Designed miniproteins, single chains. Designs and how they scored, part 62

Each design is a single chain, and the fold is of that chain. pLDDT is the mean over its residues in the fold that is shown.

## One batch from the design tools (miniprotein)

Design m2141
Fold by ESMFold2-Fast:
Structure m2141 (fold): chain A 90 residues (1-90)
Amino acid sequence: SETTARLLELVAEALEKIVNSTPEQRSETLRFIQEVGDEIGRLLGSREAGESLRQYLLELQDQIYKDPSYRERLRETARELRREAERLRA
């Protein structure tokens, strides 16, 4: 499904942004998370789904600040999501 592949890509982009952001880029990263949540809500026709994912991404952002070692786990997750999106497009 094109919609499913795009959703996985958007989540992967958000995880990559969270992992690669510096403390100075926090405001930019939070804005990006909001944009991703809004786009997912639009794609699914559900503001609730977009809001739920936004909250999840915000929690991951907070978790990285508490435990920076979590970054590698999120990098692996982002790579897996991108591979799954590619599989769905093949």
Scores: mean pLDDT 83

Design m2142
Fold by ESMFold2-Fast:
Structure m2142 (fold): chain A 100 residues (1-100)
Amino acid sequence: TFYDRVRKVKDKMMRVMDGDMDDVGKTVDGKNPTDYDYVKNFMNDKKMKMMGVVHDVGMKMYHKKTHGDLVNDPDVRKMMKDVTTDMNNHMKDVMDRFKR
């Protein structure tokens, strides 16, 4: 289903982010801005890219012509809310783990 596709893409991106966080902790500890600020900006960039994928797939699958039409669809709104909540929770867990 569309939801299954979006969730699989999200899960794959979250795993890539987790791997990148492990590498950041090994290479930049104590150098430049705090790792926290770097990670926060990195996570925000990845989140925006994922939201773009969700938007594009939603527009295509629900045959929407405008962003307003897409985001006002009840099924799309619920899916995007669920995905956004999952991503925000995962980002918080990653950031909290990184902060220690």
Scores: mean pLDDT 60

Design m2143
Fold by ESMFold2-Fast:
Structure m2143 (fold): chain A 85 residues (1-85)
Amino acid sequence: MSEEQLREADLAMVEMAAVVAANYAEPGETIELTFNVTMSEEEKAALAARLTGRRSRLHPDRTVAAVEIENTEEPGKTRVTVTVG
C-alpha cells in the first residue's frame, strides 16, 4: 500500500466509525469519538459536510443535526463530536 492509500483508509475509518456511532445514538444525544489521526481543515470540513443531515438507519425520522471535528490538545489526535436530532 502507498502512504496515500493508508491515509485514505484512515479517513474512511473515521467516517465509518462516526456513522456507526450516530446510528446507535438516541435523539438529542451527543457522541464523542477520538482517533489517532491528524486531519487538515479541508478534510474536517468535508467530513462534517458529508455527515451533517445524514439520516439515522435506526431512527429514519432523525438526522445528524451537528458534527464538530477538532484537533485535540494531544498531538496527532482528532476528536469527532456527533449530535443526533
Scores: mean pLDDT 77

Design m2144
Fold by ESMFold2-Fast:
Structure m2144 (fold): chain A 51 residues (1-51)
Amino acid sequence: KKEELAKVIAESVKSSTGVEVADPFKEDYFALGGNSSQAAVVIADVANFLA
């Protein structure tokens, strides 16, 4: 489950920004404190995956 979540996060970030994240859990690339449409897309993808 955690490995699948990591893939979802990495793929969502790559699709939205074009940036490839090596470790989505350690890389604070999409820090939730930021106001960004890319961050919102990643959050939505993660929420849908966890639901």
Scores: mean pLDDT 60

Design m2145
Fold by ESMFold2-Fast:
Structure m2145 (fold): chain A 92 residues (1-92)
Amino acid sequence: SKITVIRTRAEAEALAERLAGKPLRLYYSLSSGKSLAALIAIERTGLDVELVEVPNPPEGMKVPVLEADGELYDLSELSPADIAALLRRLAA
């Protein structure tokens, strides 16, 4: 599957608007600080998202990755704060 990389806060905000109300899945690793930021935001907001642990991501795979409508969104280029903001916006 083609993965779309989300690089900026503006792209993250636009993504949150597009994915509002859609079923979500998050691929994460506990060794990733950005994944931990995503998991903390999900827990604090109660956002309904299927969590899939990837404990040993293959070389070249970045985490966290958000999935919606069969499309994958690489969040690894965002700051932890921007990842948390994206997930809070999805929970609103």
Scores: mean pLDDT 85

Design m2146
Fold by ESMFold2-Fast:
Structure m2146 (fold): chain A 74 residues (1-74)
Amino acid sequence: MDIMLAMGSLRIGQELLRQGDYQGAIKSFDLSANIGEKVNPKITGQSYRGLSQAYSKLGNDDKAKFYQQKADEL
């Protein structure tokens, strides 16, 4: 359990999403969400939002909706 690693992974995911590296963003947001899931709901929620955005950009609407719902349920 490492809040700093979750925060760092979230930031990397956001930067990769901004650069158009949607696969890299997914990997970083997934790591951030997995570490942060019970440590910090805000970081976890932002990571799920990032996953939703990245999957939407890749045309995977099912996964985009899934992660948007997970973010909204936090």
Scores: mean pLDDT 83

Design m2147
Fold by ESMFold2-Fast:
Structure m2147 (fold): chain A 89 residues (1-89)
Amino acid sequence: SLDAALLEAAAASEEALRALMAAALVAMAQGLDIEAIRERAARVLAGERVAEAELEAAFAALEARIAADPAHRAENLAKLEALRAQIAA
């Protein structure tokens, strides 16, 4: 039915959104600028996915970077927590 097709489309959209959030986290961990982030997002939308190991390494790297930068710690922690929640959903 149409409802089944819409549910499938919604699930695919959620998967794509989580994949984009994972790519954004990795890009931030690597210190990429906005243009590089957009480029990686385009590749994810084309079907590329971040490896679990790469995502885990990105979280660890960002947590270490946040701890090492007290001037921006609260702001960066809030951003990381938002991405973590979206990816983990």
Scores: mean pLDDT 75

Design m2148
Fold by ESMFold2-Fast:
Structure m2148 (fold): chain A 86 residues (1-86)
Amino acid sequence: MKEKAAKEVEKHAKEKVQELMNDPNVTSAQRVAVKEVAELAIEAAKKGAEAKEMIEVVDRAAQMAKEGASAEDIYKEAKKLVEEAL
């Protein structure tokens, strides 16, 4: 079950990262932060976090990037949400 959850999160994260790569208003630093959040969410799913909650973390990070949040704020919020889900 954990492997299936991690795969689901990875698929969703790849789609969200691809959307941000095509968004001219998202900075390189924000894209790196969202990729780091995706890796954090995938690892959490491997450790037993629910796929739906980890997908929500990736969605939150992508939305924050689109709304102009700093790379630091994106990573900090996502790390907090991942820690709360474990």
Scores: mean pLDDT 82

Design m2149
Fold by ESMFold2-Fast:
Structure m2149 (fold): chain A 79 residues (1-79)
Amino acid sequence: PKELSIKDFLVKKLGLPESTATKLAKELEELGYTLDDLERALKEVLWGQGDNAAAVLADPKKALELVEQAMELLKKRKA
C-alpha cells in the first residue's frame, strides 16, 4: 500500500529494527526519494538475485543490505 510511510514499510514489510528504519527513512526523505522510488529500486535489486529474493527478505540483516543496494541504485540514477 502506497499510504505506508517509508519507515513503516521498512519495519513491517522488511522486518528492520525501528531505529534503523527511522534513520534510513529520514535519509531517503532528505534525498527526495519516495516509498515508490524505494519499492522500484528494491524490485530491481531483487530481480538481480532471482531465486534468492524470498530468502533475503526473510532475514532482516539481508533485507537491510538490500535496502542499502537499492539506495545506491537510486543515487547512481539521480546523480
Scores: mean pLDDT 73

Design m2150
Fold by ESMFold2-Fast:
Structure m2150 (fold): chain A 99 residues (1-99)
Amino acid sequence: SKDDEIKKEVDKIKSDFKSFIKEKLEKIKASKDIRQVRLLLTKAQMYGMSALTELELLKKQNPDLSNSVKEYIDNAIKEIKNLMEEFKKEAEEIIKQLE
């Protein structure tokens, strides 16, 4: 069904972002270089914005989606935003410790 296809696309976007954030989080935690941490934070923010744009586009291109699928997309958006905020907090703490 269209609902199942949209949910699969949402899951892929979310999974790809989670894998990216996990890898980059390990890199910033191991870093002793403020410039590297700032670069990785910028990359995480850019990728997060791209993922959020794709999820919003799924809603816009499919206006006839059921409320349950729209909620599924909104929950994925919320999860990505939360992961971006946690990454930002960790990066800012590391930068502060390296000052």
Scores: mean pLDDT 89

Design m2151
Fold by ESMFold2-Fast:
Structure m2151 (fold): chain A 75 residues (1-75)
Amino acid sequence: ASAEEAREAAERIGRIALEVDGASSRVADGMGTAVNIALSSGDRSALDVALALARKHGAERALAEIERLAREWGL
């Protein structure tokens, strides 16, 4: 997958966290950055950070989307 596809997926996660889950912009940006690193580099540690942020802040819709993306990208 391309760096562009990873960036677009990360931006969608940030929007879901911010607009649907009611997370702060800082938390949404943190999840997006972690997702971008995970998808672009296959870094499972970055994926774990994104999942932990979503769980800690109750971002249930972002969490579900991160889990779906991880499966689709083979993480």
Scores: mean pLDDT 86

Design m2152
Fold by ESMFold2-Fast:
Structure m2152 (fold): chain A 87 residues (1-87)
Amino acid sequence: AEKRAEELRERARELAASLPSPRVQALAEAVIEMAEEIKDPEKQIEVLERLIRTLEETRDASELEQEIALSLEMMYAAVALTAERKE
C-alpha cells in the first residue's frame, strides 16, 4: 500500500506540473496535499487514483471544466479526510 501511494503521489505531481494553467495546477496541488494528510493508505490511494483519472480525462478540456472537475476531487478528499478524523 505504501509503495503504491508513493507511486501515485509522484504520478499526480507529474501530471499537475504539466498543466498549462497556474490556477488549475494550484487546485491539483491542493488535492495532492489533502491526500497526503489521509493516514489510511487505501483511502489515500483512492483519492490519488481519482485525481489522476480526472487529470488524464480533462487534459484537453477547457480551464473552467478542469477547475470544476478538480473542485469535485478536492471536495472528495476533504470528505475522506474528515471521515478519518471522526472514526
Scores: mean pLDDT 81

Design m2153
Fold by ESMFold2-Fast:
Structure m2153 (fold): chain A 87 residues (1-87)
Amino acid sequence: SAAARQARIEARIEAKAQAWVDEVAPDLAPADRARVIDLIKQLASGKLTGKQRIDAVKEILTILGRSTDLSDEQLEKIANEIAYYAA
């Protein structure tokens, strides 16, 4: 069914997001880990506006203790890299 295929796609994206967090920030607290996974899933969904994509990347960087003092072009590049990894 279409619902079963969508569930498998979402499970794969979640597994990819978990793998990304395990590689990049294995020591994140469970709540921060869950938030980053949710943000990666949102970026991979293709449903976010440009501003929402930038805001999502800034939140991920903040949780990871990384600088958000980046241009919108640099933040969009990071958003695309995360979305491609999770797809």
Scores: mean pLDDT 86

Design m2154
Fold by ESMFold2-Fast:
Structure m2154 (fold): chain A 74 residues (1-74)
Amino acid sequence: SMEEREKLLEEAKERIREEGRRLGLPEGVVNYLIAELEAFVKSNENAPLEELKKKVEEFMENAFRLMRDLAASG
């Protein structure tokens, strides 16, 4: 349902915010990744919910890897 899709997006956005805070990343990096996530979900608006969940989790794995790499780069 649309409500389940919106919940999935809001939970994923909060996961990015929490990881950004944990790693001490600039708000600009966090906001960029949230915007990319929103665009990604919109590009998959017609995908079945279970497929969207899988695609979002793959997106989150890549985003978290990028965030960790940025935090490790001194």
Scores: mean pLDDT 88

Design m2155
Fold by ESMFold2-Fast:
Structure m2155 (fold): chain A 80 residues (1-80)
Amino acid sequence: TTLTYKGNDLTMQQALRIARALATQAIANGNTMHVTLTYNGTTYSATLTSLDQTDAFLARLRALLNDDDLVNLTLTITPG
């Protein structure tokens, strides 16, 4: 069964914390997590199957956006 999380008007810091926590759990269970983060009309997306991919994607977002920027987050977890 596919699980979906949606959060609107999250700070970047909140969004990154939620994404990393759910990615860690999904990957530990052999599942894939699809991330969509939207800020000011720009969409950033990744398909995450490992913690290395997760940390690389989150590092990219930290380089592009500030901690206090308000973002919309959609996380979809699919079986592995």
Scores: mean pLDDT 87

Design m2156
Fold by ESMFold2-Fast:
Structure m2156 (fold): chain A 66 residues (1-66)
Amino acid sequence: SAAKKAAYHANAKKHLSSEEVAKLVGLRIRAIADGDQETLAEIDKVLDLLAAGKVDEAKELLKKLL
């Protein structure tokens, strides 16, 4: 949703580097294009962890996806 996307940008910029944000955006775009539902679900977990303030867990999961 647009609200989730806005919250994602705010929380990601607060806790992730500009490079990590760019990589996450690129990964999401590719997963959408490929219909990769497993990768999209893992990206949503990263976003949920960031929203919950679980930054270290979010970064560890993101590293596994990148």
Scores: mean pLDDT 77

Design m2157
Fold by ESMFold2-Fast:
Structure m2157 (fold): chain A 95 residues (1-95)
Amino acid sequence: MAERLAALEAWAREKGIDPEELSLEDLEELIREALEEGLLSEPTAEALLREIEAEREGRELSLDERAELALRRAEGWGDAALAERIRAEAAALKA
């Protein structure tokens, strides 16, 4: 999970951008640029952008929305085992 974000942060720092000082708009632009350069897969970038939109709106993501975004990330990485685990943990939290 942290690997893709660590790569994005490393890439931003190489461009002279401090990831911790970025606004939500700057983060969105950075993710779009990383997608264009092939650093992020399309499903992973879409999941990150959706999280930014929810935070920009000042709303909390529901358990269902968090599970959906985590699942999209796992699918973007091609990790079937992680996808199964996310589904199982989401179901357990609802029970």
Scores: mean pLDDT 63

Design m2158
Fold by ESMFold2-Fast:
Structure m2158 (fold): chain A 88 residues (1-88)
Amino acid sequence: SELEKLLAAYREIIAKLKEAKAKGKMTREEAEEIAEILAKTLNHPDLEELKEVMLRVLDLDNDGVASPEEIEAMIAMYEEIAAAIEAA
């Protein structure tokens, strides 16, 4: 099922974000890995656009570090998306 693949991808993203939060930071490389998971799963036409969005949301292109607050906001967003997919 396409929905099962989406749910698995979002759960993988949430797990990666929780690991980054636990260590207090996320690297640019880790943020780009999340963008690649999304691009492949959603069949998004522009991987570079998703990478730029991810880096901007996590502020990695500004100060070079994603704050715990930025990571927490991303976790909350993906958990809400995952819950919506499970309810479908």
Scores: mean pLDDT 74

Design m2159
Fold by ESMFold2-Fast:
Structure m2159 (fold): chain A 88 residues (1-88)
Amino acid sequence: MDELVIPNEKLQEVLSQLGLNRPSYTLREVLGGLVRLAEEQGLFDPEDPSVILLEGTPLGELFGVKELDIRDVEGLKELILKHAEVIE
């Protein structure tokens, strides 16, 4: 199900780079925004297009990880929920 989340200040700052300035988002919208940001900034690994390289990026500093696998949807959800409050 698409749960509504309120991003913390740091996550909202990242979403604002995409022009997203709303009080709440669905988890799907946040996930899609992060993938889009990685595409626009050229962060995908040229040897594995499912891997996002985050080391030295603001997104990597926010999440505290060096890499993300976009196929690991459950891991991505858990990571986002550390930086957002679920509403209802």
Scores: mean pLDDT 78

Design m2160
Fold by ESMFold2-Fast:
Structure m2160 (fold): chain A 56 residues (1-56)
Amino acid sequence: SHALGVRLARHYLGFDVDAAEAGARMRELVAELMAQGLSRAEATEKAVAELRREYG
């Protein structure tokens, strides 16, 4: 599935990372951004960009 976890993190980061760690970080960032008032789609997009910066 094109879920918010491991598959999206791997797809956008462009490399194999620890799937559990990347998925947990992705979920944490999405939840934090949604708590700040972002929609799920906006939170996902911003979280992906943030993960690319952290792992890129």
Scores: mean pLDDT 69

Design m2161
Fold by ESMFold2-Fast:
Structure m2161 (fold): chain A 98 residues (1-98)
Amino acid sequence: SERDLFAQLSPEVQALVRKGEVYALQAQLYLREAEASTDPEEKKYYIAEAKRYLAEALAHYQQAYDLADESLKPQMGRRLAAFQADVAAQLARLDAIA
């Protein structure tokens, strides 16, 4: 399970995963604000912020994968791939409303 995987990670890797999760949640909030906004300047601001937070989230997940113990890399790699797919979908949504 994800809880079992997380518990096996070092404190440094756990911190990177948690930061990635926080950035991903912030990106989702900005994406929703961008989709709801009817003002072009406000929409542009929210799109830029959502993209920035998605990039930070991805960077932290990548660092977590890179620093993970070799025995955990297959599980971490699957989590990273799923996260990369989610980020790609959110970026496509942001580009569609730009």
Scores: mean pLDDT 88

Design m2162
Fold by ESMFold2-Fast:
Structure m2162 (fold): chain A 92 residues (1-92)
Amino acid sequence: SMTTLNDPQRIDAYMRMIFDIADDRISRFVRRRYITQDDQQYQNDINRFLDDITSPILNQDIRDQIRQYIADIDTRVQRDTRRGRLQRLLQL
């Protein structure tokens, strides 16, 4: 388990790392959802990811900011995936 993050500089570095990986991680979960047609697995993937990335953070406001950030990415990735699929169908 990661050491508890109380230092603002360590928190900033950690959040930057989350920001760097979040788009790819959420995109992989969305792709798996479409392949497996398993919405429960998708929800479990998102919840595990959120638990993993918030567990080192003691500050509730920062945890809430991270959760909101991931929710915003999830919304964007799902929208972009639907748009891309529609565009491919229209080209056939």
Scores: mean pLDDT 76

Design m2163
Fold by ESMFold2-Fast:
Formats: structure tokens, C-alpha cells, sequence
Structure m2163 (fold): chain A 65 residues (1-65)
């Protein structure tokens, strides 16, 4: 449903922003990554770590919904 999709997107957004804070990303970069899968002025190591950890957190969110 639209409500389930909105809830899922909200949880994914919170996970991206939380992970971005943990990795020292700016809020702009975290939001840009959530919206467009793009990052500015971020190292390849930070990007790979963000992608790997996000994949894990998204899988956990899906399992809980």
C-alpha cells in the first residue's frame, strides 16, 4: 500500500541519515545519496562502507515489515 511504502521510505531515510552521521557525511551528502545515489567530496572507502551498511540496514527493515 501507499502507507506501507511511505513508512518503508521514512525508515530507509532515517537509516541513511543516521549512517551518514556515523561516517561523518554532511546532511546534504546523506540526503543526496538517499534521493539520487550520488555523493559529493566523499572518499571511495566511505562510499563503499555506506553502501554495504545501508544494504544490511535496508534488509533488516524489510524483514521487520
Amino acid sequence: SADERAAFQARVREAVLALGRELGLSEENAERFFQHSQLLDVSSAQKERLIAELARRVAEIKAEM
Scores: mean pLDDT 72

Design m2164
Fold by ESMFold2-Fast:
Structure m2164 (fold): chain A 61 residues (1-61)
Amino acid sequence: HMSEEEKRFRYLAEVVAARNAGDLDRAIAILEKLYKESTDPAEQARLRAEIEHFRAERAAA
C-alpha cells in the first residue's frame, strides 16, 4: 500500500533514473503526469519549469 507522498517520491525517482539513462522523453512524460495530478500552484510552477528545462536539454543534444 503506497501513500500519495510515496507515489510522488517514486515518480521523482523514475524521472532521475530516466534522465541518468539519457531518456529525456521519458523524464518529461513522467513530469507531465505529475503536473496533471498536482493541485498545488507552487508545485505546478516548479514542475513546469523542470519540464521546460528538460525540453531545452533535449533540443540541445
Scores: mean pLDDT 78

Design m2165
Fold by ESMFold2-Fast:
Structure m2165 (fold): chain A 96 residues (1-96)
Amino acid sequence: LVDRGNQHLDDAISLIKSGADTGLALTGIYYAGGYLNQAINDYIAAKDFDGAEEGIKRVRDTIESLKDKLTDKEYEVAMGLVDAGQDVLDMAKESS
């Protein structure tokens, strides 16, 4: 599950970067959101909450590094996905 979470996270980060580089940032962010959700669920299933926190941080850091390539709206949508992922993780930690 942790290995699957790591793979899904890498796929999410790759899609965010590729979208920003090709002018398809919203498309990349949309599909990355699906992979990020899968990664968080894989980490939660493994009870690797530290891995989930680190993964969410890596996605946030990636979005911040691409801020100059994103419009304000694209940046807000991308950060909204990070915040939603963090909320899911926080709920899972409280329910464990």
Scores: mean pLDDT 81

Design m2166
Fold by ESMFold2-Fast:
Structure m2166 (fold): chain A 78 residues (1-78)
Amino acid sequence: HMTPEELIEKAREYIEKAKKGDVKALQEAVSYAGQAVDLGHPEALELAREAYEIAKKLGNKDIQEAAESVIRRAEELR
């Protein structure tokens, strides 16, 4: 099982790839950020918001909605 810290590291790695236009990396970033949110990591919300902005910039509505769901879940778990 991955630790919250490992999930954050993976989310950051994939966000950097997503910034270069890698849509598959963006999907992975949202997935890892969501898992980190579920484990209560305080940095997960920031990463989910960054993924949301990247998805919006790329025009990928499905990933934008997935990231928005993760953001809402993070805010509720607070």
Scores: mean pLDDT 84

Design m2167
Fold by ESMFold2-Fast:
Structure m2167 (fold): chain A 62 residues (1-62)
Amino acid sequence: SALDAVIAELEALAPLSEEAKEAIREAMALIAEQRAREGPHADPSVEANRLLAKAAELAGLP
């Protein structure tokens, strides 16, 4: 899937734990669901952004 391709590209820059990958998948699923309901301009929810921030922290990203 496009999501798995994005995760693979991120892993090429820095190794990701399984927990970080799961957090990214959950955040992207929430964003996709929001955009399916409200259109492609819908901003990510606070919850989706929280999961992305958690994934970045778990991955050791700056």
Scores: mean pLDDT 70

Design m2168
Fold by ESMFold2-Fast:
Structure m2168 (fold): chain A 89 residues (1-89)
Amino acid sequence: IDYDALEATLIALGIKGVGPKTAQRLVEYLQTGNTKGLSAKTVENISAARDKLRAALSDEEYDILYKALIDIDVQLGVEDLKRAVEKVT
């Protein structure tokens, strides 16, 4: 996968709430698994633009990105649960 080309494509799609910084963080996640600086709102915005992603990306790139969005959403949900437990317990 060409991560520079993927980042440029994500920026070019003009997805609401997905600017250059967010596109860079998403590509960083694909390389490192680090969710730092990503939000549930970012996942929602990209998911809402699913048809644009399918049109712009290869099937392989789309599958990798879509799986990453699911994994990020799960990780952010676990982080929110940890914060809730730490606040109460």
Scores: mean pLDDT 75

Design m2169
Fold by ESMFold2-Fast:
Structure m2169 (fold): chain A 74 residues (1-74)
Amino acid sequence: SAREEEWIRTLAELRQTSPEDPLMQKLLERLLALNLPPEVVAAAEATKIELNPDVPDYLRIVAAALRVIALENE
């Protein structure tokens, strides 16, 4: 889907961006503001507990949401 492609592209851009770059924070906030299905958001929030604690919370949520979206479309 177009939303999935946008998420994949934005995550790829975030991976190439320094954690200290203000652009990274803005991109993470933009992704979190997307109208995702409630079940995807809930799954992402539950999954973040099991992710590496050194990763920023927003990035963990985004990564988990992308994984759920990819599984649903495959």
Scores: mean pLDDT 55

Design m2170
Fold by ESMFold2-Fast:
Structure m2170 (fold): chain A 93 residues (1-93)
Amino acid sequence: MEKRERARELAREFAEEVEKNPTLENLREIAYRTGYELGKLLRDVEEAERLPTEAVRELLEKHKATEEGIEAAEELVRREARKGAEEAIAELE
């Protein structure tokens, strides 16, 4: 319940940081960090992957990105966020 609300806040912050510095390098780094934080919070790789992926799609749609561009960004965010989440869960603190 409360963790879901915080997870949505993390996804929103992710989108805001990407919007401020829309470079591929920054997107990759922030996606990993967001996935790591979501992995710690939720302990669910699927959810930790889904939230930032949905957020980046919404952000890019707002900025008139092509469907190909959105798909490419989704794939990158999915992979990096998953890596972050798996790393956080593996630490099991």
Scores: mean pLDDT 84

Design m2171
Fold by ESMFold2-Fast:
Structure m2171 (fold): chain A 73 residues (1-73)
Amino acid sequence: GAVASWPAEQQLLLEIAQHEIARALEEKGLGELAEQAQATLRQLVADGAPIDRSLFRAVAARLGLPEDVLVGE
């Protein structure tokens, strides 16, 4: 997207990331942590974290989960 559209693109990526993290946790039987994971992800992005694979690893670390749980590769 254009530089002027960055906030909208960031919002879309944040929504996608929140959906994907909840789905990954539910698939592993950890759906009870989905809201906490989404809140942690939103907080990290608000603190300036980029919305990429490192964000999912940071959320996993904050929840005391193995780094690979939310990345799936």
Scores: mean pLDDT 73

Design m2172
Fold by ESMFold2-Fast:
Structure m2172 (fold): chain A 80 residues (1-80)
Amino acid sequence: ISDQQKQQLLTTARTLGREFVDLAVQSGNSPITATFYTTNLVNRMKRALDNGDIVTSNSIIDTMRSMTSSYKSMVAFKQS
């Protein structure tokens, strides 16, 4: 695990968290709940990276990507 890899993962998580909150609001969900969830995921990722736990960090990124995709689908469905 490199410092560059840690920085890349944190940047990706921040970007996904921002997109997730925006999509959650667009789908009619609570911004408070969405922000709480993404904040917890980012904090868990920071702890995992501090311990050199790349497996947990990658799992968190995958979870955030999956959740973002689910909300994109929900927004599209609501527009129908």
Scores: mean pLDDT 79

Design m2173
Fold by ESMFold2-Fast:
Order: C-alpha cells, then structure tokens, then sequence
Structure m2173 (fold): chain A 83 residues (1-83)
C-alpha cells in the first residue's frame, strides 16, 4: 500500500541520517538506494513526494561528497517520475 511505502521511506530516511551522524557512510548509501528503489517501483505521487522529502533531508544532513552525489541523483530520478 502507499501508506506502507511512505512509512518505509520515512524509516529509511531517519536511518540514513542516523548513519551519517555515526560516520557510517556505507550504511547511509544503502538507505538512500532503498529510498530510490521504492521511488522507481511506483507512480504514486504521494510516495514519490515522500521520497523527495526524505532525500532532501538526507542531503541537508551530510557533508560527504559521495552521499551528496547519491542523494542528488535520487532527487533527479524522483523529479523525473513526477513529470
């Protein structure tokens, strides 16, 4: 359901930010990829907007170049799905 996917996106966003704060960049990238996978699996605008918001929050929480680039890539993918 869309509600379940939105909950998962929120959960993965929180876990990515936690991983960033703990210095676990590999784990942060894994959670970003999980958010992007959900976004790519659906055309539900509510889920896509939740993914966009989560990725934006991750982007604001990090100074790591690899995390920044992965989050930006995910944001662009989600925007493409919304158009």
Amino acid sequence: SSEELIKKVKEYSEEAIKAIKEGNIEKALEYIDKIVDIANSTDDERVLKAALEGLKRILKATEDKEVILRAIGGILDVIGQLL
Scores: mean pLDDT 90

Design m2174
Fold by ESMFold2-Fast:
Formats: C-alpha cells, sequence, structure tokens
Structure m2174 (fold): chain A 68 residues (1-68)
C-alpha cells in the first residue's frame, strides 16, 4: 500500500540522517546506507584512518559502531 511505501521511505530517511551525522562526526570521506532488516540499517563509513560499520535501529534510535 502507499502507507507501507511511505513508512519505508521515512525509515530510510531516518537511517540516512543518523549515518550522515556519524559520518560528519568522524570526518568521513564517504558513507553508504543499506537496509538489512525490518528496522535495521547498516552504514559503511569510510575515513582517512579506516572504515567503520554502524548498525542503526530506526525503532529504538540505537546505533552500534565498530571499526573494520
Amino acid sequence: SSEEIQREKEKLEKAKNMAKKLAEQLNATSYSVEKIGKNIYKAIIKTKDGTYEAIIDTETGKVEIKQL
């Protein structure tokens, strides 16, 4: 339904905004966001000093980050 499409778009925008803020805090050169679960997104954040993986839960707002 159109309501389902709108909810998915809102979740993606939330995840992208959270990833963008993290990328800015880490002085990243690039980042990407991919849906990996119902409310779970993976961001890959590339910096001069290395690559980070962030797991973003759009339901709770929780972010778990690790250096790859």
Scores: mean pLDDT 86

Design m2175
Fold by ESMFold2-Fast:
Structure m2175 (fold): chain A 90 residues (1-90)
Amino acid sequence: SLVITVTLAVAPGEVAEATFTIPTAGTYKVTLSGDAAEAVFILDSEGNLLAYVDKSNPEATATLPAGTYTVIASGGATAGTVTVTITQIV
């Protein structure tokens, strides 16, 4: 199964952004690790929200077509690094 890892450095009042590519359409689990992000958003190329995770709800499931996606992380109370893992389920 496919696993994609995205690492983002965030700070209070800041937004961090990275991109990743899904080569095969499927159902994916999105998992947030780390305490520095208030919220993490997965957007498609059109800016549509496909998944949302935060520290209280660090896992989400999304159906992702093949394509390029943007991860946006908003900083919480402290600066630090967060890891977003996208794992193919089906």
Scores: mean pLDDT 85

